# Designs tried in a protein design run: designed miniproteins, single chains, continued (3). Part 68

Each design is a single chain, and the fold is of that chain. pLDDT is the mean over its residues in the fold that is shown.

## One batch from the design tools (miniprotein)

Design m10355
Fold by ESMFold2-Fast:
Structure m10355 (fold): chain A 90 residues (1-90)
Amino acid sequence: MSLKEKLEEIKKLLEDFKEKAEKNKMSDEEVIDALESLIETLKEEFGDNPKVSKLVEEIEKIIEKMKAGEISAFEALDKIIELIEKLIKE
């Protein structure tokens, strides 16, 4: 799978999580767990790509803000979706 194809797949998954979070069907803890799993997948499949390493660092920062109560799960997912869209567009 190409990086672009994987990022498009991840974006769709995150959009589904965003909808579930909006409907209170997914907790902040469940979103954090899902994002941490996503980071591990990105590191395993594309760890040698510096753009992916930067994306992972940005997602980790967003997770820390969620844990600190500075942003909602919905806001976190929205920010991560924007980061992925920018990376897809190069």
Scores: mean pLDDT 83

Design m10356
Fold by ESMFold2-Fast:
Structure m10356 (fold): chain A 96 residues (1-96)
Amino acid sequence: DREALVAEADRLAKEGLELLSDPNITPEQLLEAARLVAQAALRYADVGEFDKAHAIIDKARQAIENARKSGKDPEAVDEALAILDAARETVDYLAA
């Protein structure tokens, strides 16, 4: 069901991006947010919504890069970015 997959992707993206908007975000929450956004992007890709998948990955990457600049845990930042990079590679493979 395309509509159900898009609705689930929208929910996961919202949850992940809301976590990333918290200035008190913990390293564990940073990784959880990256995983939520990655799952949302893959669900968007499964229904051919590649532009939406790219958009949420780009928003999450920007938020995580801003967290790095604000002095958040470098190891958690690097792992979160790696999760998003792996999701992006999968989305790009499916779009080809």
Scores: mean pLDDT 88

Design m10357
Fold by ESMFold2-Fast:
Structure m10357 (fold): chain A 87 residues (1-87)
Amino acid sequence: SENKELLETLDTLEKDLEATEKYIKENTLSIEELKELLKQIEGSLKQLEEIEKKVKDKEILEKIKKLKEKLEELKKLIEKKIKELEA
């Protein structure tokens, strides 16, 4: 079903986000690498917004909301690191 495929997509995205956050915290990244990650995060946010408009299932909507919150937190972390490196 479409809901099952969406849940699998969202689970994959959550795992990828956790791995990305760990990578950012454990490694020294260049401004260029951080900007590339920022573009990827913005792309994921746009994808989730498009999915959210089409979904009526409350459990899926709750999962999307939590993923959007995690993406916004990662975006802030990356933006902070870019500012620190540009200072």
Scores: mean pLDDT 85

Design m10358
Fold by ESMFold2-Fast:
Structure m10358 (fold): chain A 98 residues (1-98)
Amino acid sequence: MTEYAIRAALATARSVIEAAERALSSLPESKQERVQKLIEETRDLLRKAEEAAADPSTPLGVQATLAKLALDTAMDVLGELPLDVALEALERAKERVD
């Protein structure tokens, strides 16, 4: 259960970042700088969360906290994306954990 939630959070963050990177140049210029910064912040948190999840010695609570931080920043990115791009990112995330 908790391991599924961690995998779902990491898959969602990854899918959102990949979708945002592809869509970045098509976003309004006023959003591009803000979204790029959020992508960079989410990517750094995602790397840390994935490293923690890959290490069996990392306490589950720490893994969950890092996954939540990555997901929270990814959700901020998701909110800046066009609806069709956002929905596709969420569908890709679901496929990765199912």
Scores: mean pLDDT 83

Design m10359
Fold by ESMFold2-Fast:
Structure m10359 (fold): chain A 64 residues (1-64)
Amino acid sequence: RIEEAKKGGFKPVRSKEELLEAVEQNLPAYIVPHEELTSAFSAEIYLDEIIATGLSPAQILEQR
């Protein structure tokens, strides 16, 4: 999933500020965990929702 996002052209985002910038530029993005082990789950959730729903990161944040 994260590997597929990298190959699919999704831009990795490591902070909330970077996510907001990607949203403003209308770029497909996913959250990269600060530590791969502990935060990987949140990155996968974002990617899964984008793929499953077709919603942008901004729309997912609004629903959250």
Scores: mean pLDDT 51

Design m10360
Fold by ESMFold2-Fast:
Structure m10360 (fold): chain A 91 residues (1-91)
Amino acid sequence: STAEEREKWKERAIELIPPLAKEAHRWDAEEGGHDFEAIRQAALSGEAVDELPKGPVPSEEQYAELLVELLAKIAGLSEEEKKEILEKVLK
């Protein structure tokens, strides 16, 4: 059923987001850090950005939150579904 497919998909997202957030944090730390709001705006807009402004390295939690927000936008998640995924991802 579509409900079972949606649940399996959400479980996959919860499993994959933490390692992706860790990798994003590591990569940005190696590059010296960038402004998180600029990263977030570029990601959410889908616009190509040649250079992101430098800033303090965003935390793994900030990258996890951004990945959940992108997933919610792409998949049309409700605010409650987004919160559920975020809560599980951050634990």
Scores: mean pLDDT 79

Design m10361
Fold by ESMFold2-Fast:
Structure m10361 (fold): chain A 67 residues (1-67)
Amino acid sequence: SLAERRALLALIRERVAADTDLEAVHAALLTLLGRLPEAHVYDARPLPRAEIEALIAEAEARIAAEE
């Protein structure tokens, strides 16, 4: 639901601010955007923070548009 997506986005923003759980943040952002993680994504690979920030902005825009 929209409320669940907002709650998840708030949690994502808290984790990004603390610079923790970036892989979990990335997976959650893909879920919010209706995308599935690629089958060959590896746990050992660091994610660029700029890419995560861009996904957060996209998720915020989509949630706002759904209102």
Scores: mean pLDDT 67

Design m10362
Fold by ESMFold2-Fast:
Structure m10362 (fold): chain A 84 residues (1-84)
Amino acid sequence: MTPEQRKKLEEEVDEAMLLMARSVGELTGDKKLTELMVQATEAILAGDKKKAAELYREMAELDEKLGYKDGAAFFRKRAEKFEK
């Protein structure tokens, strides 16, 4: 983890903490969402906004499958921001 990655993680901490609070019982059962979030952050740091948008869209679909509709909607909005 680089110093730049740490700053980006801090910028997204409220999002990650909010989702963790909502899914505390199920978060430990599905690490795929966490893996996608890490990959999306890495894509953003690399300047690959298109890849980041794809990963956030995938996170939204995963959240929807898990029944976290609020998280799914949030990640879809994130994907749209990175597509611009």
Scores: mean pLDDT 67

Design m10363
Fold by ESMFold2-Fast:
Structure m10363 (fold): chain A 70 residues (1-70)
Amino acid sequence: SVRDLLFEVAEATLELMNIHLDILEVKRQLKEGKIDPETAEKRIKELESRRDEAVRRLNGYEAQLDAALA
C-alpha cells in the first residue's frame, strides 16, 4: 500500500540522516585531533558504503510510490 511505502521511505530517510550525522561526527573528531586520519578514513569509507546502500533502497521505494500514484 501507499502507506506502507511511505513508512519505508521514512525509515530509509532517517537511516540516511543518521549516517550523515555519523560522517560529520567522524570529521569533527578528526578536526579536534581525537582520532587519527587513517581511522577517520576507514570509518568514513564504511559509512559511505552504508549510505550508498540506503540511497539505493530509498530510490527503489520512491520509484514504487511514484508507480502506485500514477
Scores: mean pLDDT 87

Design m10364
Fold by ESMFold2-Fast:
Parts: C-alpha cells; structure tokens; sequence
Structure m10364 (fold): chain A 76 residues (1-76)
C-alpha cells in the first residue's frame, strides 16, 4: 500500500500523466482504491475539481483522473 501511494505522489509531482494512470491501475482492491481516492481528494480544495476527480475515479477513468490530479497538485 504505502509503496503504491509513494509512487503515486512521485508521478503526480513529476506531472507525468501516463505514470499516474499506470500507478492508479495498480490499486486493485477496494481498500487500495479507497486509500488512493482519499489521498487524491486531499490535494483538491476546489469543490468542482474534487467532484470531477471523484467521478473519474469511480468510473475507473484513470487517464482523466491522472490529468485532474496533476491539475489539483499544481493549484495547491
């Protein structure tokens, strides 16, 4: 778990959307996906961006989730 979250943080900080999407796909259990979602939503102060990110994560649209997470990281 922690290693996947650390890889996710590094990919977001590097602004590498393909790497973020690839790491998100590795969260395969419900518990792992919940942990990733909680972490990503802590990056977002804008309620509209948070809602879009949550929707992308629920849909398992990791390409969109990656783009939105990088945007949120840049706005904090």
Amino acid sequence: MRELLDALREAIAARDAAAVAAVLAQFTSTEQRDAAGVYLLTLVSDPELAAQLAAALRARDYETAARLAIEAWGRR
Scores: mean pLDDT 78

Design m10365
Fold by ESMFold2-Fast:
Structure m10365 (fold): chain A 98 residues (1-98)
Amino acid sequence: SVEEEVRKLALELLEELIKYLKENPNISPEEFRQKVNELMVEFAQKLRERGLEDDPVAQQYAEELAAVLAEVEDAHEKEGVEAALKILEKAKEKLEKE
């Protein structure tokens, strides 16, 4: 299903960000925002390659993912890597259950 395919792509993005932060615990907020943007561009490209760019379900997941990532970026800037990781891990767990 579209939902299952988009969810798998979102999970891959969250897992890559979790790994990246664990490997780069002293990364600046600016460098982290650049990495988040890079992964979101890749996510959009993967949706396009699958013909899902204009799908309403895919758009809803993309919007929700973007909102979570904005919260993650804010937490990283204000509270550091552990706060960002907590939000990412919670988002991943929620996607895995839905």
Scores: mean pLDDT 87

Design m10366
Fold by ESMFold2-Fast:
Structure m10366 (fold): chain A 72 residues (1-72)
Amino acid sequence: GLANSIRFTADQAERLGAPQSAVDYARQAADYVEQGDYDKAIQYLNQAAQQAQDLPGVQQAFQGMADEVKKS
């Protein structure tokens, strides 16, 4: 599901050397998706993207996940 996709993206970001803050925000966003709190999930994914600014591919992946949550 969407939460598992976010967690998978967070795990990949961690392996690519993303800041722990970005990984933590993304993992919290997945928890908010499971709780049905989509507004907080979007907020936390945007924070994850901001913290991953030095890794454009990771930043775009987190922004893409935020856009998918908006469709839910």
Scores: mean pLDDT 89

Design m10367
Fold by ESMFold2-Fast:
Structure m10367 (fold): chain A 80 residues (1-80)
Amino acid sequence: MEEGKKKLEEGRKALEQKKYEEAVKYFDEAAKIFEKEKDYLSTGEAYNLRAQAYLKLNQIDKAKEAFEKSVEAYKKHLAL
């Protein structure tokens, strides 16, 4: 849980600094950690931020995939 939050925060800092490839990596790591912890709300948040980073990189297909994963995680959270 602590590690996931740390990766999410590092990703946000990278996003603010326009280091979009670095932000994608941090958000991917955060999402994987939160998924293992079954923290689906935070998993959804990490995928949503990853999608935003992909949009900045003009990688529209990867952004759509990340948004879909965010929605899936959110649905799992609401089902709990």
Scores: mean pLDDT 86

Design m10368
Fold by ESMFold2-Fast:
Structure m10368 (fold): chain A 68 residues (1-68)
Amino acid sequence: MIDESLPLDEQIRRMLAEIVAAVRAGDYARAEALREELVAFLRSQGASDRTIAGFEALVDQLLAAGRA
């Protein structure tokens, strides 16, 4: 379950930073693998489908920007 006192937002921020670093390195395969890991992590924490979709959209935008 998601708890506001847990460092969930900090864990998500670190995972997003790793995705950004992978995109900047041109390692899109790693960036996509990290995206799947983030989604799995969010589901394990009981995140809603809307919350997960929001983070998927954010990562998709990061991948698109890196490829453009």
Scores: mean pLDDT 76

Design m10369
Fold by ESMFold2-Fast:
Structure m10369 (fold): chain A 100 residues (1-100)
Amino acid sequence: MEELIKKIEEMSKNTLKLLEQMGKDRKLSEEELKKIKELVEKGTKEIIEAVRNNESLEKIKEIAEKYIKEFEEAVKDPALRQLIKEWMEGVIEEYEKYKK
């Protein structure tokens, strides 16, 4: 459990750094960068809480889909959208391995 949580936290931190750098390179507004940070932080927190509570894989997928949709509504850049999807897919894969 703790190793999985640490891995999810590290993945989220790395993804946020990359999203912020790509957003700056693409000249996103301070408001858009703030939304990206808030969504990644909130998504990470909710996923970690669900993992700590030993929720189903289906629940983790529901949380991931919710935050992907919120991100896609806030951010129209296709590269940033792809990165958020890849991050969530990675989290789901790690949790699936743990549930086996």
Scores: mean pLDDT 83

Design m10370
Fold by ESMFold2-Fast:
Structure m10370 (fold): chain A 85 residues (1-85)
Amino acid sequence: SRKEKEEEVLKWVKEHFEEFKEKLLKEIEKLEEAGLTELAKNLKKLVEKEAIEAIFEILREAYEKGASIEEFTELLKKKVEELEK
């Protein structure tokens, strides 16, 4: 099932987090260069906090809602604010 595959991916990401973090930060730099500055900023904060589960939860919520880039960015901002408390 998709849930089982997601759990396997999440486990793999946790086991290889340093390598995963490096690759994500490089992709985030590309988003910033493309002018998606707020999206890149909030993604970088979640990656730096090692908030792997939070990143997966937001991606799932955005996908299920059919979220726009603007809506996805707001979901990221809200999660960053929750984690910074």
Scores: mean pLDDT 75

Design m10371
Fold by ESMFold2-Fast:
Structure m10371 (fold): chain A 73 residues (1-73)
Amino acid sequence: MEPSEGEKRADELLRKNGVDPSSVAGRVAAYVLLSATDPARFRELAASHGVSDAPVSPEDRMVRAAELALAEL
């Protein structure tokens, strides 16, 4: 799907801090940021990639971010 404004901002923030947003680590970090700043969009993307869209604890959000990054690649 086309990236949202929140997704674009996360990628820009990571790039400015020396993180490559196209790397696996960069994608994980981008989704972690999205889960905090735009949790509705994060859940939408999780559902679209077959990752659980149920409410998750803060710890589980890190795992969901990693699953989304891997599914995107």
Scores: mean pLDDT 69

Design m10372
Fold by ESMFold2-Fast:
Structure m10372 (fold): chain A 82 residues (1-82)
Amino acid sequence: SDWVEVDATVLHLPDGTTIVVDRVAFTRWSVGREPETVLATVTGPDRSMTPEEIAQLEKQLIDEVRAQGGTVSVETQVVRLD
């Protein structure tokens, strides 16, 4: 199935602005055929970025929003991979 559950990070700024950070779910195969769903956060303009680079950008964005007195929530979404 090409449908997976992903966490969407939602940033709430003090001025009432809401930013939804898209997460791209991808299935990693560890050893054999047991799949592991790994969430990659897409916060940058280029989707060719590594999951580690995306996670670092997400952390920077979250830290900035919190520094401005904003809040962060995580919501589960169902996303199609293809």
Scores: mean pLDDT 54

Design m10373
Fold by ESMFold2-Fast:
Formats: structure tokens, C-alpha cells, sequence
Structure m10373 (fold): chain A 81 residues (1-81)
């Protein structure tokens, strides 16, 4: 799998988890939303950077279909093992 695609899915997972955590605090909603949107963008970049690697592309698509949630990104990263 392309390293850039894996790195983007790993960063997306970190952003999605932190975003969910921040959304529990009303004073941090804007920052939480920003991190969750960045997680979705990172999953899309991972799909682009997968190029001709079908396994990485399928993993990135799985993350996008799940809306860039931590659960979707964890499943995507497990699919790459």
C-alpha cells in the first residue's frame, strides 16, 4: 500500500477521535467539526494516493462510506493489514 495513503488514514483516525472528543464540549464545537471534516478530507486524499493499489483504495472507500468516523477509519486500517 502507498505510504502516503496509510499515513493519511492514520492521521484521519487521530483527527476523527479528537474531533468526537471536542464535540462533547460546547465551547469546542467549531474545532471539533473542523477536525472531523479534515478526517473526511484525509480519507479522500488516501483514495487519490492509493492510485493502482486496490486494497488501499478499498480501505479509503470504506472510510469515506462510513463518513470518516473513528470506527470507519479503524476498519479501513485493519483492512490494510
Amino acid sequence: APKEAIDQLEQGLKDAKEGDKLLEDPSQITKGIGLKLRAIGLALQAKINSKDDPKSKEAAELALEGGGTPEALEKALEALK
Scores: mean pLDDT 84

Design m10374
Fold by ESMFold2-Fast:
Structure m10374 (fold): chain A 64 residues (1-64)
Amino acid sequence: SPADEERAFIRDLLIETTKKLLEKSDDLVEVGKKVQELADRMQAARDAGASREELQAIADEVVA
């Protein structure tokens, strides 16, 4: 279903972004804060009807 495809996209984006954050830092507290920021920003964006491209941009910004 479209909802299952969206959930898979969100899951994969969160996993990939977390991996990138762990490559940049061994500070698990800092990584955890950035993962929470990503989750919160993605939830707010999804509630506002954001596209997959907009969600990817949020993930890229969090890693920067």
Scores: mean pLDDT 86

Design m10375
Fold by ESMFold2-Fast:
Structure m10375 (fold): chain A 92 residues (1-92)
Amino acid sequence: SVDELVGLLKELEKQLSEKNYARAAETLKRILDLLGVPTLHYSVYLTIVKLAKSLDEILRYIAELLKAAGKSTQPLKEAAEKLGIDTSVLDI
């Protein structure tokens, strides 16, 4: 659900602010699994959270992975809007 996705994005934002990249990578995997993206190697999630370090940048990575997997970005856009994120600047 969109509400479940909002909860996971909030958890991810907190983990990023705490620089807990190991937990952030696990949360990113849960988000992508929920959105129907095929499971990737753990190192991919870890690289994304270390490189991006912000929720806005990670949302762009999630959107690109969704597009590559042939999945809708609509649930991600709705969750980001509920978090007060301007989706027009994210192009998602």
Scores: mean pLDDT 84

Design m10376
Fold by ESMFold2-Fast:
Structure m10376 (fold): chain A 76 residues (1-76)
Amino acid sequence: GGMIRSLASTNIVYLGQLDKKAAEAASEMREVDDSLGMRYGSEMGTAILLNPDKEKSDELIEKLTEEGRKAAEELK
């Protein structure tokens, strides 16, 4: 129900607070496929939260963004 939808919306906003470019990339993926956007958005958020080393988290986000964009392009 509505509670789950509210949590999903909040998750995108929270990702934006951590990394605006990551949130934008996940939103772009969602326009092509909701499942891809949710999956890669979640993976990027997890990478940021679990990796206190900014360099490592940035590398992971870059790789996830490239993978997600390639997957989205294949669906077009």
Scores: mean pLDDT 70

Design m10377
Fold by ESMFold2-Fast:
Structure m10377 (fold): chain A 94 residues (1-94)
Amino acid sequence: SDLDELRALVEELRELAEELLEEGRISEELFKKIDEVADRILELAERYPELAPEALRTVRGLIEFLKSGPSEEEIELVVDILDQEIRELEAELA
């Protein structure tokens, strides 16, 4: 159940990253949604020592990137990276 919730949250984070790409900028509302999902991922991942370091790197990297005020081109690149990291995380959860 917790692992299924973690998978769903990671996929929700990807969907929010896609929404960010469609907007071409980070709005306050979208950032809040991403931050809330990120916090839930970190909270759940800490219960799984094998997953926690990777989830922390991915989530913290994304939040720090968003705070930097990325361009549309940089947002596109991060969505591609996030898709790959999600696939790797899903493989670990399999």
Scores: mean pLDDT 72

Design m10378
Fold by ESMFold2-Fast:
Structure m10378 (fold): chain A 90 residues (1-90)
Amino acid sequence: SPELERIKQRIEELLSKAEEEINKVKADYDAGKITKEQALERINKISLEFDKEMEKIINEARERGLVDEAVKLVAEAYKKLMDLKTEFIN
């Protein structure tokens, strides 16, 4: 459906933004500009903002009767975010 495609696009945009922000944190850490503790704090802040935006998407999807499909897409996006965070800390 067009609504489901819009939800998917919004999730992909949010995931892309989070990836860019995590990569900037990694670049600052690799350049010695921040400590590992400061890097993890920034990643946690990025994750918190991502959570807030995903909650908005789920709520909008619920109003349209698409909550089950949206929850599945959100879960897939969280898995990708977790992988990005894991690649940073390892």
Scores: mean pLDDT 86

Design m10379
Fold by ESMFold2-Fast:
Structure m10379 (fold): chain A 79 residues (1-79)
Amino acid sequence: QAEGERTLALVREHGERDLAERVANLPKLQQDLENYQKLAEEYDRLSKEDPNAGKLAEEYRQKAEDLQAEIDSTQAALA
């Protein structure tokens, strides 16, 4: 029982530190998200003239979705 309490305390300590680092990175993640969204829009426009641009648009759209999920997860942890 004492071992379980000590383990839980360590997990909380590491979790708080990890969350603080994620929160500190939120402004950068938001900026990266905007950049990926802009790139996805630009390449999507170019995809009508170049099929390779369509693939890049999908890749940047996926990166933006992954980043949005990370931001949403971090913000949810603050609630």
Scores: mean pLDDT 76

Design m10380
Fold by ESMFold2-Fast:
Structure m10380 (fold): chain A 100 residues (1-100)
Amino acid sequence: DEKEREEKKKELIDRYVKALEEAGLLEEAEEVRKLNYSEEGIRKISLVINAAILKQMKKEGFVDDGEALPEVLEKAKEISDEQAETLYKKYLEIVEELEK
């Protein structure tokens, strides 16, 4: 059912918005809400999550800035280590739930 797929996408977006808020990324969460579950909203979520992943992996010594897309690298500079760690943990929880 196409309606069930649409509802699941909205639920997933709502989970990511909540993860952004809990990480203290309130402006990013509000920007995503204003995009009303659009493709642009999904791209914004992906950008912030990729920035958090990059920052966490760089902190652990797995990657360098040179391998990242410019927009992801710039976004990673805007978020704190604490925000990135919190968002990364929330992201892993969401991914784990989707794999069940």
Scores: mean pLDDT 80

Design m10381
Fold by ESMFold2-Fast:
Structure m10381 (fold): chain A 96 residues (1-96)
Amino acid sequence: MYSFEGYGEGVVISLDGSISEAQREEILKKLEEEAKKIGVEHVGTATVNDRLHVLYGAKTVEQTQQMIQAAKQLSKESGIEIKTALLRKRPASIKE
C-alpha cells in the first residue's frame, strides 16, 4: 500500500525584496503564527533575486487554502504584495 507515502501538499509564500527588513520580519512572524494555528510546517526558506520564498508543508489541500487565505489577508492589512503558489506532489513512480 503506497497511496500516502508519495503524496504531500505545500504552499510557497513569496515576499518582495523592496520591503524593509522590519516589515519582512513582522510578516514572517505573523505567517509563522498562522501556520501553527492551521497545522502547517515551515520546511524551507530561500532568497532569489532579492525575493524571500517561504515553503510550508501541509497534510491537506484545506490547510494550504487556509494558509493562502492568511497570506492574502496579511497582504491587504500590510499593503505589501505577498505572492502564493500551491505545491502538490504527484507521484510519477511508486515510493515505499
Scores: mean pLDDT 71

Design m10382
Fold by ESMFold2-Fast:
Structure m10382 (fold): chain A 68 residues (1-68)
Amino acid sequence: MEERRKELEKLIDEYFTAVENQDKEKVAEIKKRLAELLGLPEDTHPVTLINKAIGEIKRIRIEEIKKK
C-alpha cells in the first residue's frame, strides 16, 4: 500500500509539472498511467483522475496510520 501511495503522489507531481511545461505528450502519458492504477478508462477526464488519485492517497494514509 505505501508503494501505491508513493506512485500516485509521484504521478500527481509529474502531471502538474508537465502541465506547467505545456508538455501535452507527457500529460497524456501520465493520464494513461493514472487511469491504469485507478482502474478507470484511459479517456477519463483529468480532473476526475486527479480527484480519484487524491482520494486513494488519503485512504492509503489512513490505513497506514491504523496498521502501524
Scores: mean pLDDT 78

Design m10383
Fold by ESMFold2-Fast:
Formats: structure tokens, C-alpha cells, sequence
Structure m10383 (fold): chain A 60 residues (1-60)
């Protein structure tokens, strides 16, 4: 049960968390290949989209 203001805040938080999560993956894998980095981006994007979908479903 999210208000419009809470939804907007949560969307912004998810965006920042996604960026932080990507940064953490890179830090944990300093020798990651370009292909692995692309995979990390795809994983972060998929999680971001899924989290947004859950927020929108809760908001209605």
C-alpha cells in the first residue's frame, strides 16, 4: 500500500541501489572480462525491472 510520494521515493531508491549493486559486483570481480561486465549489467537491469514491477503492483 504505497502512496504516490512513497512510490516515487522507492523508485529512486531502487535506482540508486541498482547502481550500488553494479559497483559492488565490479569491485568483487576486478578482473572481469567485458563479457562478464555486460552480464552483470543485464543481471542488475533484470533485478531493477523486477523490483519496479513489484512496486507498481503494490501501488496499483
Amino acid sequence: MLTEEELQRRVDEVSLEAQRWFEAKLAANPDASPEQIQQFKEEVRQRYDKELEKLYEEYR
Scores: mean pLDDT 79

Design m10384
Fold by ESMFold2-Fast:
Structure m10384 (fold): chain A 93 residues (1-93)
Amino acid sequence: MAAELAAQAQAEADRAQDIIQFYEDVSLNSTKPEVVEKALKEWEKLRPEYEESLARAKEVYAKYGEEAARKAFFEGPQARLEAAQAQLDAALA
């Protein structure tokens, strides 16, 4: 039903936004282990998405270095946010 589709799309958009915020927190504070640990505990619910993006970033790091890996780390979550927002817009139309 339209209401259930809108609720699911909103939840996916919210989750994608949370993932982006989590990566920002972890990436910007990677030199501070205590801050990284706190972020990981608070965002444990997003662990599967985080692990997928981290694995991709590690592969890119091995080939192209840190700067390219950071870009790849955010690329996946950004695409998911855009897809979820499009689904929400369609469900609410």
Scores: mean pLDDT 65

Design m10385
Fold by ESMFold2-Fast:
Structure m10385 (fold): chain A 119 residues (1-119)
Amino acid sequence: SALDEALEALRAASAEDLVAAANAVRFVAIDALKAGDLERAVEGIRALIDALETAPAEHVPALAGLILNLILEARAAGVPLERAAELLRRLIAVLRAKEADPALIAQAEALLREVEAAA
């Protein structure tokens, strides 16, 4: 599938190609959301969070912003609240471990509060 190919490319990506490979996963995940393949979109987002865990510091802001935007799109497309909350908790844990920009962490935490309040 297009998602499996994008995920393979993401896992094989050099540091130079990482952001481009992550954007390819983003486009395929959005297509999955449009097709109603919510669990495939969630699989893509989890893989992006895994990539963020090992990403060089210079790519963290771009990847974190991309992932946060994808979680917003997934929530808007009807991904279950428990899945969105799981993804946000994973993202927040990785951002804290990487000592990311406090503003990115605050954005993710604010979205988690909104998701938990909607449940």
Scores: mean pLDDT 87

Design m10386
Fold by ESMFold2-Fast:
Structure m10386 (fold): chain A 93 residues (1-93)
Amino acid sequence: SVRQQVNELVDQAFAYLKEGNYDEAVALLQQARDLLVSHLESQGRLESAAAVRKGYDAGIEAARKGASPREVAITYTSAALREIGRYLDEKYM
């Protein structure tokens, strides 16, 4: 499944981050982003796709700067939640 492939890519990326192999981690996170975003868009889940893209983009930039897996995960979550907040403000303001 797409979700299983995404999870495997993220797990491999986090292993590379722990080893200091940031370029390899970034490449795997980019693949995970593209697979998950395309899958969500194919399901018509456009707001989820936008949030996931923002989360991965922020996490990838953190990974490029040598962030730990924990820091990448926190950065992803914060960026994804901000995107959801912007969507809600646009819809209900």
Scores: mean pLDDT 85

Design m10387
Fold by ESMFold2-Fast:
Formats: C-alpha cells, structure tokens, sequence
Structure m10387 (fold): chain A 94 residues (1-94)
C-alpha cells in the first residue's frame, strides 16, 4: 500500500521537470518524471522503480529528447528512504 508521495518541480534552460516519488510499504519507490519544453509545449514522461531499505539512496537518470527543437535534457533524481520512513527527493537538470 502507498506510504507517502513527494513531488518536486525544477526549471532550467526553458525545461520544466516535475518528479513524483511514491513510496510503498514494501520499500518500493516509483519515480515518475515529466519534462516539458516550455518553448514548444512538448511533454515527455518516463518512470522507473527501485527498492530501498531505510537509510538507502538511489540515483536514477532520465534522458529526454524533444523532437520539435532538437533539445536533449538529462534529469538526475536521487531518492533517499530515511530511517524514519520518510523519503527525500532531489532532481538536477543537465
């Protein structure tokens, strides 16, 4: 069952990235990343999952290619399952 959900939004170089991380009671974290090119309105979504124990972190890398303007962005998402059962999510756009 879902334990918590955290979302972060970052914007860099005209690309808006929204990351949603959902933690389940078995330690599974589902990460969904949506990248929008604000110049063209083109939106791309990708997702991945990782299983974490308390105190563990994972870094997931997502690459999006926008066809309308040829722009490519890489999104690095770091997810930490804290000892108290909370999740911390950070996102960096490159």
Amino acid sequence: MMVSRTSVTVEKDGVKVTVTATLYDDGTVVVKVTAEDLKTGETKTDSASVKLKPGESATLTFTFKFEADGKTVTVEVTVTLNEDGSITVTATVK
Scores: mean pLDDT 83

Design m10388
Fold by ESMFold2-Fast:
Structure m10388 (fold): chain A 88 residues (1-88)
Amino acid sequence: SMTIDIAAALVAMLLAIAEHLLGAPESLVRLLRETVDRVEAAESLEEAARILEEAAREVAAMESVPPEVREQVVNLLRLLAKALREEA
């Protein structure tokens, strides 16, 4: 799906921003990289949205990530998941 490919590309951009602009810890960078791969492998918009919602919950629990970075990443992942669910 082109929509799933675009969603994966947006997560990849978020990964790049988190790593290079926000100084994200390697744990967050790794999770976002795994999330890109999982979204790319998703067979439906509902599955892609679920993957993003799971990633947002995992980021929210990462005490090693600065609160401001954590909040921004969680909000962006949840926004993307919502957009995919509304498109489905």
Scores: mean pLDDT 85

